# Designed miniproteins, single chains, continued (4), part 26

Each design is a single chain, and the fold is of that chain. pLDDT is the mean over its residues in the fold that is shown.

## One batch from the design tools (miniprotein)

Design m12878
Fold by ESMFold2-Fast:
Structure m12878 (fold): chain A 79 residues (1-79)
Amino acid sequence: DPVVEEAARAGREGNPQKVAEAVRKALHDPETAARAIAEGMRAAFQAGNPDAAAKVWSAGTKVAGPELAERAAEIGQRL
């Protein structure tokens, strides 16, 4: 999915604002939006930047809201 790939790339770059932008584009598709948050955060962690991972989570969930945040957490736990 291009949006999830964009979010993962932005997360790896340590760019939480760009992850939030990708999430906003996908709000019409809750599963894609949740996956974008989870993959963006995962990519930041795998790049060795836990501070960026926390900021990606914060920025992405602020755009997505609490329901999608719960789904993103569930997806992230399975990755």
Scores: mean pLDDT 83

Design m12879
Fold by ESMFold2-Fast:
Structure m12879 (fold): chain A 65 residues (1-65)
Amino acid sequence: SESEFTKKSIEINKEAQEKLMEFIKEVMADKSLSDDQKLRLVMEESAKINEEVFKKNLDLAKEAE
């Protein structure tokens, strides 16, 4: 059902957001890293997480067909 699809999609996005926020907190707490290094690491992890979210939602959409 659409409600079940929506629920699972929301969960995928929430889990991804929580993982990214936790990563950002760890990177920001690392005093050995420069601000430029922190930005690069956050951008790289964000891109990776976004790709994983896209693939998971694509698989979910195929199951709903």
Scores: mean pLDDT 84

Design m12880
Fold by ESMFold2-Fast:
Structure m12880 (fold): chain A 81 residues (1-81)
Amino acid sequence: GAMAAALAAERAERRKRLEELYKTSPNITDEQRKLMEISELLTDLRRGASPEDKQRLLELYEEMFTSPEALEAAKAEIDSL
């Protein structure tokens, strides 16, 4: 439906933003590890939300994003799950 298409578009846009951030990072190894963990947590959250998974995802975003704007966008995404 239209709602599912809108959510998919928003997630695709966020994924592009993370890929851009990843490509410009000087510390590829640490960010690669965190991005992989984020990907796994997001997959799990789509199948069933766990408070522990949401908390871990938030912690990873707080460690990865130094921009307040990027972090707030990430927190909003977690809250929508």
Scores: mean pLDDT 67

Design m12881
Fold by ESMFold2-Fast:
Structure m12881 (fold): chain A 77 residues (1-77)
Amino acid sequence: MEKEEKLKRAAEELAKALEEVAKEIEEDEEAKEKALEGARLARRGAENPEEAEKLIEEARKLGAEAMNEYALKKKKA
């Protein structure tokens, strides 16, 4: 249970963080959608502890991609 409880908490915190990132990304709809998708995966991880580790990893990847795309598009514009 301890590992599952920690994964659930980590997933909930990650979802919250990605939702805040998406709120700050007003200019790039694509990056915003990736951040929101990451938040959704993190929320699913909190609901499914047995898959939490995999879903957290996927959510982190989407969050990183969203921030990278946003930064690159801002520099190119």
Scores: mean pLDDT 77

Design m12882
Fold by ESMFold2-Fast:
Structure m12882 (fold): chain A 94 residues (1-94)
Amino acid sequence: SPLELLEQYKESLIAHIEKTESDPELKAKLIEIVEEAARLIKEMLEKGETDLSKIRERVRELIERLAKEKNIPEDKKEELILLADLVVTELIES
């Protein structure tokens, strides 16, 4: 199930951030962005969206907006976008 895979990927990404990010404030902000991105992906999948490019575009837009609002470093923003692109690809192509 794409929704079950999405939940597993979300939990894995959060666990990775918890283990690898030493700054507790940045850690919390990154986890919030992951949760919001997963929520958007879930909404789009439940609506029946299967266009990989459309899902990626909307997720990237969300991450860029939230990263700006939360003052996330550019390198961390780029890493989140890359990881989100990989997750969306796996969900649609698996």
Scores: mean pLDDT 85

Design m12883
Fold by ESMFold2-Fast:
Structure m12883 (fold): chain A 104 residues (1-104)
Amino acid sequence: MEEGYIEKTASTAPPGLTAEELAARPDAAQVHLVAKKDASKEDIERLYEKAVEALRQAPPGTTVVVEENGVRAIAQVGDSPEGRQRAIELLKKLAEEIIKELEK
């Protein structure tokens, strides 16, 4: 249960893997997105764009953490372009789901 926050997680790999274990799985991606319930659609969209840029710049197997205006994204990616692309796709899905919940 979240008090004042919405949390979403998505993964293409089994839960509980370390960053090293995810890096050993080339096409694996795990993403966690947290937003304050008073966050705006624009805050979430801005953070998504920032997280995508960080993922494109990050070395393989790196955990990417991006936080702004009460929205936080954490992404762990396997050692491949496919893993990065999957992380970006999962982030987009989670951002859209959180925006939909905030628009209630």
Scores: mean pLDDT 75

Design m12884
Fold by ESMFold2-Fast:
Structure m12884 (fold): chain A 83 residues (1-83)
Amino acid sequence: VKSVEVTVLAETPDSYTVLARVTLENGAEGIGIGSGPTLEEATRDAVNEALRVAQALAEAGKTSLSDVDRVGDINVRALEWAA
């Protein structure tokens, strides 16, 4: 992994929703959204999903962010207030 960027999208007393962007050494980039009862858990979930997406795109021979920027094209956990 070359870089990781994390953005908090929503915070409530019971839940955090986080967006993560991950860039692999080969230049493939993935975006993931995660949620959890703590910021740490939401961040970990988001980073794991972003990494998975980046690897899948690299294996498919594609590095296009236009497909990853759409919520519907990302393997996203349930988002109750981000949509």
Scores: mean pLDDT 66

Design m12885
Fold by ESMFold2-Fast:
Structure m12885 (fold): chain A 73 residues (1-73)
Amino acid sequence: DEERRRQEEEHRERINELSQKTKEKIETDIEEGIKVHRERTKQMKEYFGEKFGPKIDKEEKETVERLKKEAEE
């Protein structure tokens, strides 16, 4: 009885550890994607100038939120 419970707890701990590592990897990949997108947005602002800044910022925010949501699934 006790021995079976210990084995089950150890197995559960390993699953939790693997889950955490997977989450960290996905988070890092998404952060890199967001960084690339933000650099492109900055170049667009420099090209189109001050007038389009607010619209570009809004699109960036929506894209970043979408990428984060997709990472959670």
Scores: mean pLDDT 73

Design m12886
Fold by ESMFold2-Fast:
Structure m12886 (fold): chain A 93 residues (1-93)
Amino acid sequence: SAEEKEIKELEEKYKKALEAGDEGKAILYASELVSLYLELGYLEKAKELLREVKEAFGEEALDVIYHMVGNGLRAEGKEELLKKLEEIVEEVR
């Protein structure tokens, strides 16, 4: 599907950024992936990704992703997904 292709391409971009130590690109692609994972109900994938970002770049990178994704969800009125994002971020801390 188009969504599966987009996720796979973003996962590949994220992994390349992570391997290169490119924190800015890794955070950008991780934020896009977390948004898509939340929309599709892939909560465990979102948690795994956030744990990996925290391990690589620290808790400050986790907070950047939370603000980027959270701001998008608020702008779209997606309050239930925002609550799920808050819950998974606290579980990963």
Scores: mean pLDDT 86

Design m12887
Fold by ESMFold2-Fast:
Structure m12887 (fold): chain A 86 residues (1-86)
Amino acid sequence: SALEKALKEIEKIKDKEVRKEAEEAIKTLFLSKDEKERNEAIRRLRGIIGNLKDKEEAEKILEALSHIDDEKVKKLIEEIRKKLEE
């Protein structure tokens, strides 16, 4: 499933706390229909990725997010990738 593929990418994250927070947010984006919960998950992911110093660790989260069919998530991926290329 798309969720299983996303979680497989998250398992590759070295930091246990980053991994746990990213897993929770990604599960919310796959499983929740609530707009407020989904917006909070996107905000948390933006914060997590923005605080990562290693671009390779950020790419693992972006790869996981690429399995989510959601326009706000696609926009988040585009915004972060532009920042990582600067």
Scores: mean pLDDT 83

Design m12888
Fold by ESMFold2-Fast:
Structure m12888 (fold): chain A 58 residues (1-58)
Amino acid sequence: MEFEEVYERAKKIADELLKKGYDATTAANVAAIRLVQEGVEPELAKEAADRVKKEYES
C-alpha cells in the first residue's frame, strides 16, 4: 500500500473522530491503531498518523 493511500485513510479516520469531539492526539492514535488492524505495516501507520496530527496542530 502506498503512503498516500495510508495517509488518506488515516485522515478520514481522524476527521471522523474530531467531528465526535476527540482531540488531535487521540484521533491520530486511534487512526494508527485502526490502520494496523486493517493490515497496514505499523511503522507506515505511525508515519501517516503523525503527519495527520501535525496538520491539525498547525
Scores: mean pLDDT 80

Design m12889
Fold by ESMFold2-Fast:
Structure m12889 (fold): chain A 61 residues (1-61)
Amino acid sequence: LKEVAKKLLSYIFENKLPSVLSKKEMREIGKKVGISTSSVNALFKKIGKERISIGDLFSLL
């Protein structure tokens, strides 16, 4: 999950996206950076939230 979190964080920062994103929004970002829907779902399951912050992603690093 660390590699998935790193790729998502890089895209969010590069594109100046909102600091909190839903699972649907994160799946769309994942497709753009070559991350599977299953990997994004696993990340949200591990965090245990419907919407995750960039801070939640950093907690996986």
Scores: mean pLDDT 80

Design m12890
Fold by ESMFold2-Fast:
Parts: C-alpha cells; sequence; structure tokens
Structure m12890 (fold): chain A 57 residues (1-57)
C-alpha cells in the first residue's frame, strides 16, 4: 500500500525532496514527518497513514 511504501521510505532515510517528488507531497510536510519520527519512532505507522492520505488525492 502507499502507507507501507512511505513507511519504508521514512525508515530507510529517503531524502525529503525525493519523498516529496515520489509521493506528491509538500517537502515541508515530509520534513515535519521526519522530525516527528526522529522524536517518536513508534509513530511510524500513524505518520505513514497520514502522509498516504495526503498523497492519495
Amino acid sequence: SMADEIGVALLTGMPAGHMARRFGLPRSTVVRAQRRLARDPSSVAEISAELAALAAR
């Protein structure tokens, strides 16, 4: 799923600009998500689902 792909990208350290282009997300949104993940790695599923919902439009 899109959420799974985003989750893998977040966990493997894909650059924010690359993620923004690949998933059609604002770079600032991806950077914020990466910062959230760095502070709380357990939130990866939640963050991935949020980004997938934005990308799915």
Scores: mean pLDDT 84

Design m12891
Fold by ESMFold2-Fast:
Structure m12891 (fold): chain A 79 residues (1-79)
Amino acid sequence: AEEQERLLKELEEILKYAREAEKELPESEKVKEGLRLVEEGVELLLAPNQPGEEREKGREKIEEGMKLVKEAVEEAKKK
């Protein structure tokens, strides 16, 4: 379905961003933790027949993970 296809594409883009950030900042614990949260959230959202509560937890993990990744990238730009 259209929603599932859009979700998959968005999750692929999010994972690509987080993984690229880890390559650029391999020593950053924030990026490592953020990537881990994003990967866990993606697994929850892509698992078949997930209840709404688990999907919400998946989205929350992705949001927290992306926040950590973005904070680390911004901190690196500030030196």
Scores: mean pLDDT 79

Design m12892
Fold by ESMFold2-Fast:
Structure m12892 (fold): chain A 68 residues (1-68)
Amino acid sequence: MKTTPENIANFAFSFGDEIEVRINGGPAKRFTSKEEFINSIKDGDVVQFRSKVNGKWTGWSEPQTVTL
């Protein structure tokens, strides 16, 4: 799977309506909208994400380099 913003958003939000994302090792940011998340990441960003499932956070994903 290509690491496009859309593919990351579709995967992360497939588990629940709320995700957290770390961009380039920065602090975790919460997103409840795919569009807001997609608009927040850029080509070449290294992202890790986790999803909220049944009130619990998943583990963090492996770091992925975004390609636009």
Scores: mean pLDDT 79

Design m12893
Fold by ESMFold2-Fast:
Structure m12893 (fold): chain A 61 residues (1-61)
Amino acid sequence: SAAEEAAARGGAEGAREAALAAGFDQKTVDSRAKNGAAASRALAASGPLTAEQARQLGLVG
């Protein structure tokens, strides 16, 4: 749905911000931003991502 897609986009941005706040390199985060949809679903379900969760979703390192 449009609402689900909007939540996915917002969550992807939030996941990127969380990874950057956790100290991950911006270039690495940006190169893996294409996987943000999975991260946005995790954020919607569980709240903010930890550095470890961002790694598991392929957003960083």
Scores: mean pLDDT 56

Design m12894
Fold by ESMFold2-Fast:
Structure m12894 (fold): chain A 61 residues (1-61)
Amino acid sequence: MEELLELVKKLLEEKGIKLSEESIKTLLNYSDRMAANLAIQAAIDAELSEEELKKVKEAAE
């Protein structure tokens, strides 16, 4: 879980998407699957490349 959140946060920040520490803390109140799904949805909304999306999906699975 820790590594998944750090990976997603770093990936999103590199693409100009910032998730606050508080937002991540809120996602921690859900299951790993729920947090991963929300992160993937945010990445899609931000129009990330297919390669970046693949990394997020691999980390979520």
Scores: mean pLDDT 59

Design m12895
Fold by ESMFold2-Fast:
Structure m12895 (fold): chain A 88 residues (1-88)
Amino acid sequence: SEREAAIEALKALSPEELRAQLERNLQAADEALANAEKYGLDERVIEAYREAAERGLEAVERWEEEGDREAAAREIVDAAEEAERVAA
């Protein structure tokens, strides 16, 4: 499934690679929020993706502390899917 493929892909990354990706996602969301009114973007959708990136960063921190890569990958995918539902 797409979900299983996403979890597997994330598990192939290091904590540093995941953190870098999630920080880039957070930066993109912050830039989108700053321009939301100017370009007529849906702030609710952008906030959902921003929250997903924040939850992902917390999951990577717990993985580094606890060693549970599976739990971190699943949380990142769960957060992303929740944000996607807001966008739909």
Scores: mean pLDDT 84

Design m12896
Fold by ESMFold2-Fast:
Structure m12896 (fold): chain A 92 residues (1-92)
Amino acid sequence: ISEEEAVELGEEGLKGLLSKDPEKQKEGAEKAALAAESGHKEGGLWGGTALGAGVASKDPVSREAAIEGAKRAIESGNPNAVGAGRGALGPV
């Protein structure tokens, strides 16, 4: 995907993860993970920010999906994606 598409996915992911709808939270986590995995610097920043917001969420569906997305970003092995995933999982 392009860097522009990755940024858009990260923005949509953030909105989904912050929603009150479990289906939108899961969709948001998937979009944020795709943004983080893209390997683009800006995509990783937006994806990581969205995943971090999910990990910090009080909603268990959002938190669990965001943790899984952050792990996927780390497993991708791309430095920008690894940084995004580790940042999202960081303490507080």
Scores: mean pLDDT 80

Design m12897
Fold by ESMFold2-Fast:
Structure m12897 (fold): chain A 64 residues (1-64)
Amino acid sequence: SELQELARFLLSIPGVGEELTLRLLIAFGNLEALARATVGQLQSIGVPPALARRIIAAARERLA
């Protein structure tokens, strides 16, 4: 259920589609890991820098 909740959250972010959501789930596994991630780590799985910053910021905001 946590993975499904994380997937729904990621899909709500503009610019994040189904394929990228799957890559993020495989690479990070949970919201806490994603909030601690670097832009470089997201770039290594194909995320552009501007979108990477947006994803990390959204994850951190959701945990606050």
Scores: mean pLDDT 86

Design m12898
Fold by ESMFold2-Fast:
Structure m12898 (fold): chain A 85 residues (1-85)
Amino acid sequence: SVDLPGAMGLATEILGLIRSVGDPDVRITITLKQSGQVVEFSSQRDAQLWLISTEIPPGEELEVRVEGSDGRQRSRTFHMTQRWS
């Protein structure tokens, strides 16, 4: 089951990374490194909706990349210790 405090903390970290680019026009790429799944979004809202609606298994690693329209990039890797849905 999802641990709500842990899931909220990770969501806050990911959304903070997205906001750190400071650009309303962003490309967000989330890579699930264990499954090889890649998903792309053009907004923080769409990425947030995917994160809260998608079941991510324990042991998965999320590589989140955020690119602004000016070419600025931020990326972080997050390790999933709990199932997220």
Scores: mean pLDDT 69

Design m12899
Fold by ESMFold2-Fast:
Structure m12899 (fold): chain A 86 residues (1-86)
Amino acid sequence: SREELEKKLRELGKEIDEIMRNWPSMTPAQKKKAEERLEEIAREMEDLYKQLGNEETLAKVREAEEKQGLTPAQRALYMKVLYELG
């Protein structure tokens, strides 16, 4: 359902917040693991936005990738911000 998809987006957003809070204290090995998880979160968020029909958000993500060459981790952060802004 839409409510389940929106709940999943909120859960992924909270996970990004946790990673970012811990980032300054992370070892290089922990940062690598966190970057791999952010890449997974980016893919999951993209799929959720597609299922929700939020084409405007996906268009903004694509524009940022084309102009700035975002990494998967940066895409996750950008999608989180767009979700929070509505």
Scores: mean pLDDT 80

Design m12900
Fold by ESMFold2-Fast:
Structure m12900 (fold): chain A 70 residues (1-70)
Amino acid sequence: SMEQRRQLIMEGASIGVQIISLSVQILVLDREIARETDPARKAALERQRAELQAQIDALQAEDDALAAQV
């Protein structure tokens, strides 16, 4: 229905905003990693980056699943 399509579009838009926000966080973190000289701190930042990327991947999979329903 048109109502179901509208709901799916709105849900996709919400996911898109979350992906953009997390992507900006990764850009900031990449800059911090590039400037970090302590190997232990660098490894911790790289783990944090991997966690953010996993969140983006999960949200992208949700977005793809919603798009497949339209």
Scores: mean pLDDT 86

Design m12901
Fold by ESMFold2-Fast:
Structure m12901 (fold): chain A 93 residues (1-93)
Amino acid sequence: SVAVPAEAVAELEELRALAENLSLEELEEKIRELLEKEYPELAELLVKALRDPDLPPEEQKRLEELVEKHKDDKKVQEALRYAQAGRARQAAA
């Protein structure tokens, strides 16, 4: 049997807390604060994805490429958590 790692449970609890305690506007501001200076294109694409999850294919591809390129950056990892929380909030509404 595949056991769910304790880390995955902790991540889900963190995402739930972020989705419950922060508005979409606050999540967008957190993403911008983390990424706008160093990764402005990634910041814009993530904020756009929070407002409209059906991004054009070209923008979706570019977002995926930027995430993959910068996946080891802690600021990018934190911004992705805020983006995931925003998507969870939209799905729960």
Scores: mean pLDDT 75

Design m12902
Fold by ESMFold2-Fast:
Structure m12902 (fold): chain A 76 residues (1-76)
Amino acid sequence: SSLSRETAIAFVERETSELAEELRAQGAEKAAEYLERKGKELIDEISKQPTVDVATLTARVSELVAEARRLAEEEK
């Protein structure tokens, strides 16, 4: 399955924004900054494609989320 570029960008923006707010509420500022930076990099990459494979997008977002949560645990 494929998503349009616009739908894929909206998905990444929502996922990274929501998690960044959660991480900041926990005091994990560096993890939130990492997630926002990597999210923007992924959006820039997606913006160069007309469509994005759902499985690939989901896997990449999951990797960013996992790393951000790992960084948040290290900030404790």
Scores: mean pLDDT 86

Design m12903
Fold by ESMFold2-Fast:
Structure m12903 (fold): chain A 94 residues (1-94)
Amino acid sequence: ELEKRIEKASLAAVSAAMRLDEETLREKLKKLGKELELPEEVVELIFKKVLEVKEEAKKLGKEAENANEEELKEIAKKLEEIAKEVAEKVLEEL
């Protein structure tokens, strides 16, 4: 249950990191954390781990700007893989 909420928040945060600056990402993640009823400590930990993969997320965001439907599908898979790594790191520190 908590694990699923962390996975959902991690995917949303990594996806947002593709387009958003660090400050806007933090604000949106805090909002999502409240909606998902995540403790603020967990939200901050997700943010910290997402920053570690920020450059990878930005690269996928640039690839997505000119991607066709098939390419977007592959980008989505890579995004899910990065989000899973973030969620696993968050769970390990809890």
Scores: mean pLDDT 83

Design m12904
Fold by ESMFold2-Fast:
Structure m12904 (fold): chain A 90 residues (1-90)
Amino acid sequence: MLSAEEQKEIKEKIENLIKKTENKNKDEMVKIVKEEFEGDFEKIKDALKYAFEDESVPLELQMALGEALIEINEEEGEKLIRELKLEKLK
């Protein structure tokens, strides 16, 4: 579970990503995500977990976060996306 301070940092990053990706296609969104988090898998993972719990985050950005994780580490990214999809069905 993310601390309140870590959640605040991730929330601010997500808000910046929403602004940066407003008129971008999916491939451009993935590039912006990687640049914003400096290709850090764990930070992007935490951002995706946050985005899955916050319904105000656009679905396209949630998908771009997931695709960025898969591009950085396909096995771990695909595993995380499956786990988050199962959690959302509750």
Scores: mean pLDDT 77

Design m12905
Fold by ESMFold2-Fast:
Structure m12905 (fold): chain A 85 residues (1-85)
Amino acid sequence: SPAAERLRAAAEEARAAADEVEPLDPELAARLRELAAQLAEAADRLEALVEETGGAYSAEELAEAVVAHARGLVAQLTAEARALA
């Protein structure tokens, strides 16, 4: 599903950010990896729900909102790590 793919892409972005900040702040890197795991889990649950309901809901719009929020959080946490460097 496009919605699940967007969530998985956001999870990959969070993992990449975690790898970038780990040498500066291992605790923040752990938080970013936790966010990545949560986004990946949300993608799996969304995909299962869409299959069960036949895609009757605007899953893509919901995923876009979640992805936008998650990307904002990743950007903020990454900026905080860089500011502490």
Scores: mean pLDDT 74

Design m12906
Fold by ESMFold2-Fast:
Structure m12906 (fold): chain A 68 residues (1-68)
Amino acid sequence: MSMEELVDELVEAVRNGEPLEKVLEITREIVENNSREQIFQKIQELSASDPEKAGIVLAALHEYELLQ
């Protein structure tokens, strides 16, 4: 799955109130399949186009890192 598709799936899961385990699974796929530079670039792009989506992705990444 592309990073675009994973980000959209993550945002949809959070907005739909999916279990934390599902949110973390999608976040893990983003982290495992993309470099830190690619993730950073995507967050920068999202911050400019859709700050709400950027916030959701940042929150999920922070939660994932705290639980790893």
Scores: mean pLDDT 80

Design m12907
Fold by ESMFold2-Fast:
Structure m12907 (fold): chain A 95 residues (1-95)
Amino acid sequence: AATPAQIYQQINVVGGQLINMGVPQDQVDQFIDLAHQVIDSGNPNAQDTLNDVINNVQEQIDQISQQPPDVAQDSAITITDVMIAIVQGIVTYIN
């Protein structure tokens, strides 16, 4: 399993990539805030689930980055919304 510090670093990388792809700052900030709640919980199962979500999103970002810019932006916004919903579910689970 990834360490909390490793997950934190991955979240920062993904957040930066999403901003570079044209995802709104407030949407990325919402994702980061939810992800921090999962890390700060100290729950290993929640952290492992978050790590799996981040790894899957990184793979999708690599594919999306090969699309035309307008299509890439729309796809990045969509995946960020899906990621927020999943991470919000994890936050609900740990509370």
Scores: mean pLDDT 85

Design m12908
Fold by ESMFold2-Fast:
Structure m12908 (fold): chain A 64 residues (1-64)
Amino acid sequence: MATASPLGGGASADNEEQSRKAAEAMRKAPGAIGAFYGPHGGGVTADSLESAKRAAEAAYEAAK
């Protein structure tokens, strides 16, 4: 994607929700996810979204 529209990356609440769900995944599979996810702030950035994605992948791997 080469364009960025301010319709899905303007609300920190969405990132916080995704990050919170990632934290729930860490809680269900502690030990591995916590090392990869790391703490974050409620900001709207690529890092926040990337952290949520990585946490989801770690949760999937840990759930295996």
Scores: mean pLDDT 52

Design m12909
Fold by ESMFold2-Fast:
Structure m12909 (fold): chain A 89 residues (1-89)
Amino acid sequence: SGTALWRAVIEGDLDAVKRILEKNPDLVITAEDLRKAVNSTNPDLGPLFLYPNIIGVPAKTRKKIYKLILESGVKMEKELHEAVEALSK
């Protein structure tokens, strides 16, 4: 499940993100996994947690995490992939 990955992303835990991606090279990430991770931390935050200035995680760290996700080749829903790609820049 991608829920653990999204929790690590929300926390800004780069080492956890790397570990999860390395152990799960065929991981498929869905909007539902994202929703579950968000709801477990901040129910009303929704996709706003993807914006680096809101969560208090430094922008450089969050961009690095999103680049790692993209470089890992994990499968994502199109809209989610586009959001992650935009935030990696």
Scores: mean pLDDT 68

Design m12910
Fold by ESMFold2-Fast:
Structure m12910 (fold): chain A 78 residues (1-78)
Amino acid sequence: SEEMLEAVREAAEEAVRLAEEARSVEEAIGAALRGIGDALQIALENGLRLSELSEEAQEVLEEGLRAVLERMRELAAR
């Protein structure tokens, strides 16, 4: 449980970091897809669906995706 939460946190943080470094909407989309893919893999390895992740893990993932989406909006507005 704690290991899964930590893995999801690391995946979300990496996706946000890649999005912050992104220079185009396409690169930011790539960051989002990596984050989602990593979270899905973590859930599957634990015998869970993404919707079955703990509330804490879901919150971390949601916050990460929100940060990536904001970066995409910033890049699209240029």
Scores: mean pLDDT 80

Design m12911
Fold by ESMFold2-Fast:
Formats: C-alpha cells, structure tokens, sequence
Structure m12911 (fold): chain A 71 residues (1-71)
C-alpha cells in the first residue's frame, strides 16, 4: 500500500500538473475510506523515504478530513 501510493503520486505528478495529480489521489483515497490518522501515518513514512511532495499532499488531505470529522 505505501509503495503503491508513492508510485501512484509520482506517476500522476509526472503526467499531470500538481492540481490534477493531487485531485486524483484525493478522490481515490476518499473512495477507499482512508482516515485522517492513516493519511498522517502514510505522510510520515513518505517523508522518511524522501518523498516530500507525496507527504505534503497526504498531510493536506489529512487536515481536510480532520476538519470534516470535527464538524
């Protein structure tokens, strides 16, 4: 899963602009029902592997989901 998310995001970033890449990743993760906690954990692991762009995208999604959960 972690490696698959890394590959997906990297491929999306190389083929699309950042907005489209992030949008597609977010939609897929929302469809899968990934929680904000899982997204934060994944972002931490991505940063550990040197994938700052992927980590930033996942943290943004996690922040959004946390705010929605708090509402």
Amino acid sequence: MLEELLELFEELMSKHNPGVAVGQLVQKLVDLGVTAEQLEELARRLEEKGWDVGATALRTLAETKRRLEAA
Scores: mean pLDDT 70

Design m12912
Fold by ESMFold2-Fast:
Structure m12912 (fold): chain A 76 residues (1-76)
Amino acid sequence: MQELLTELTRAILDALGRQNKPLLGVATVLRVIGHLLEGRFDDALADAVSTLKEAGVSPEDIARVEELLQALKAAA
């Protein structure tokens, strides 16, 4: 579980960093972790995907974040 959280954090930060939005990356990680701590996996997924799409992140990077969030839901 902690390794998946680390990979998710890295994936979000790297994706938004590539869009030159590192502070949005940090804010998105904090919101997603907040949703996950409350057991709101679907809200975490929706918030992450919406933010990445609006920021212009590639479909491949978005798919990776979705994959990691689904893996976290399965591990919980």
Scores: mean pLDDT 85

Design m12913
Fold by ESMFold2-Fast:
Structure m12913 (fold): chain A 69 residues (1-69)
Amino acid sequence: SEAAEQKKKLEEQIRKLTDQQNEENGKAGQQALEMMKDPSKRKEGEELLKKQGEKNLALSQQIKALKAA
């Protein structure tokens, strides 16, 4: 019972992190793409993608750790 409740909490955390990852990746990708259409904003768009990539890696590692638990 306790283990089953803990598993449900882990599954819910995984879903929330996965949903957050997908939403933030989608928004950052669209924003970076729009910014990079303007040559004066290309560097800012690249920086946005790099930051999102780092955040995405961290979230993926957290999700993987939760799945291993």
Scores: mean pLDDT 83

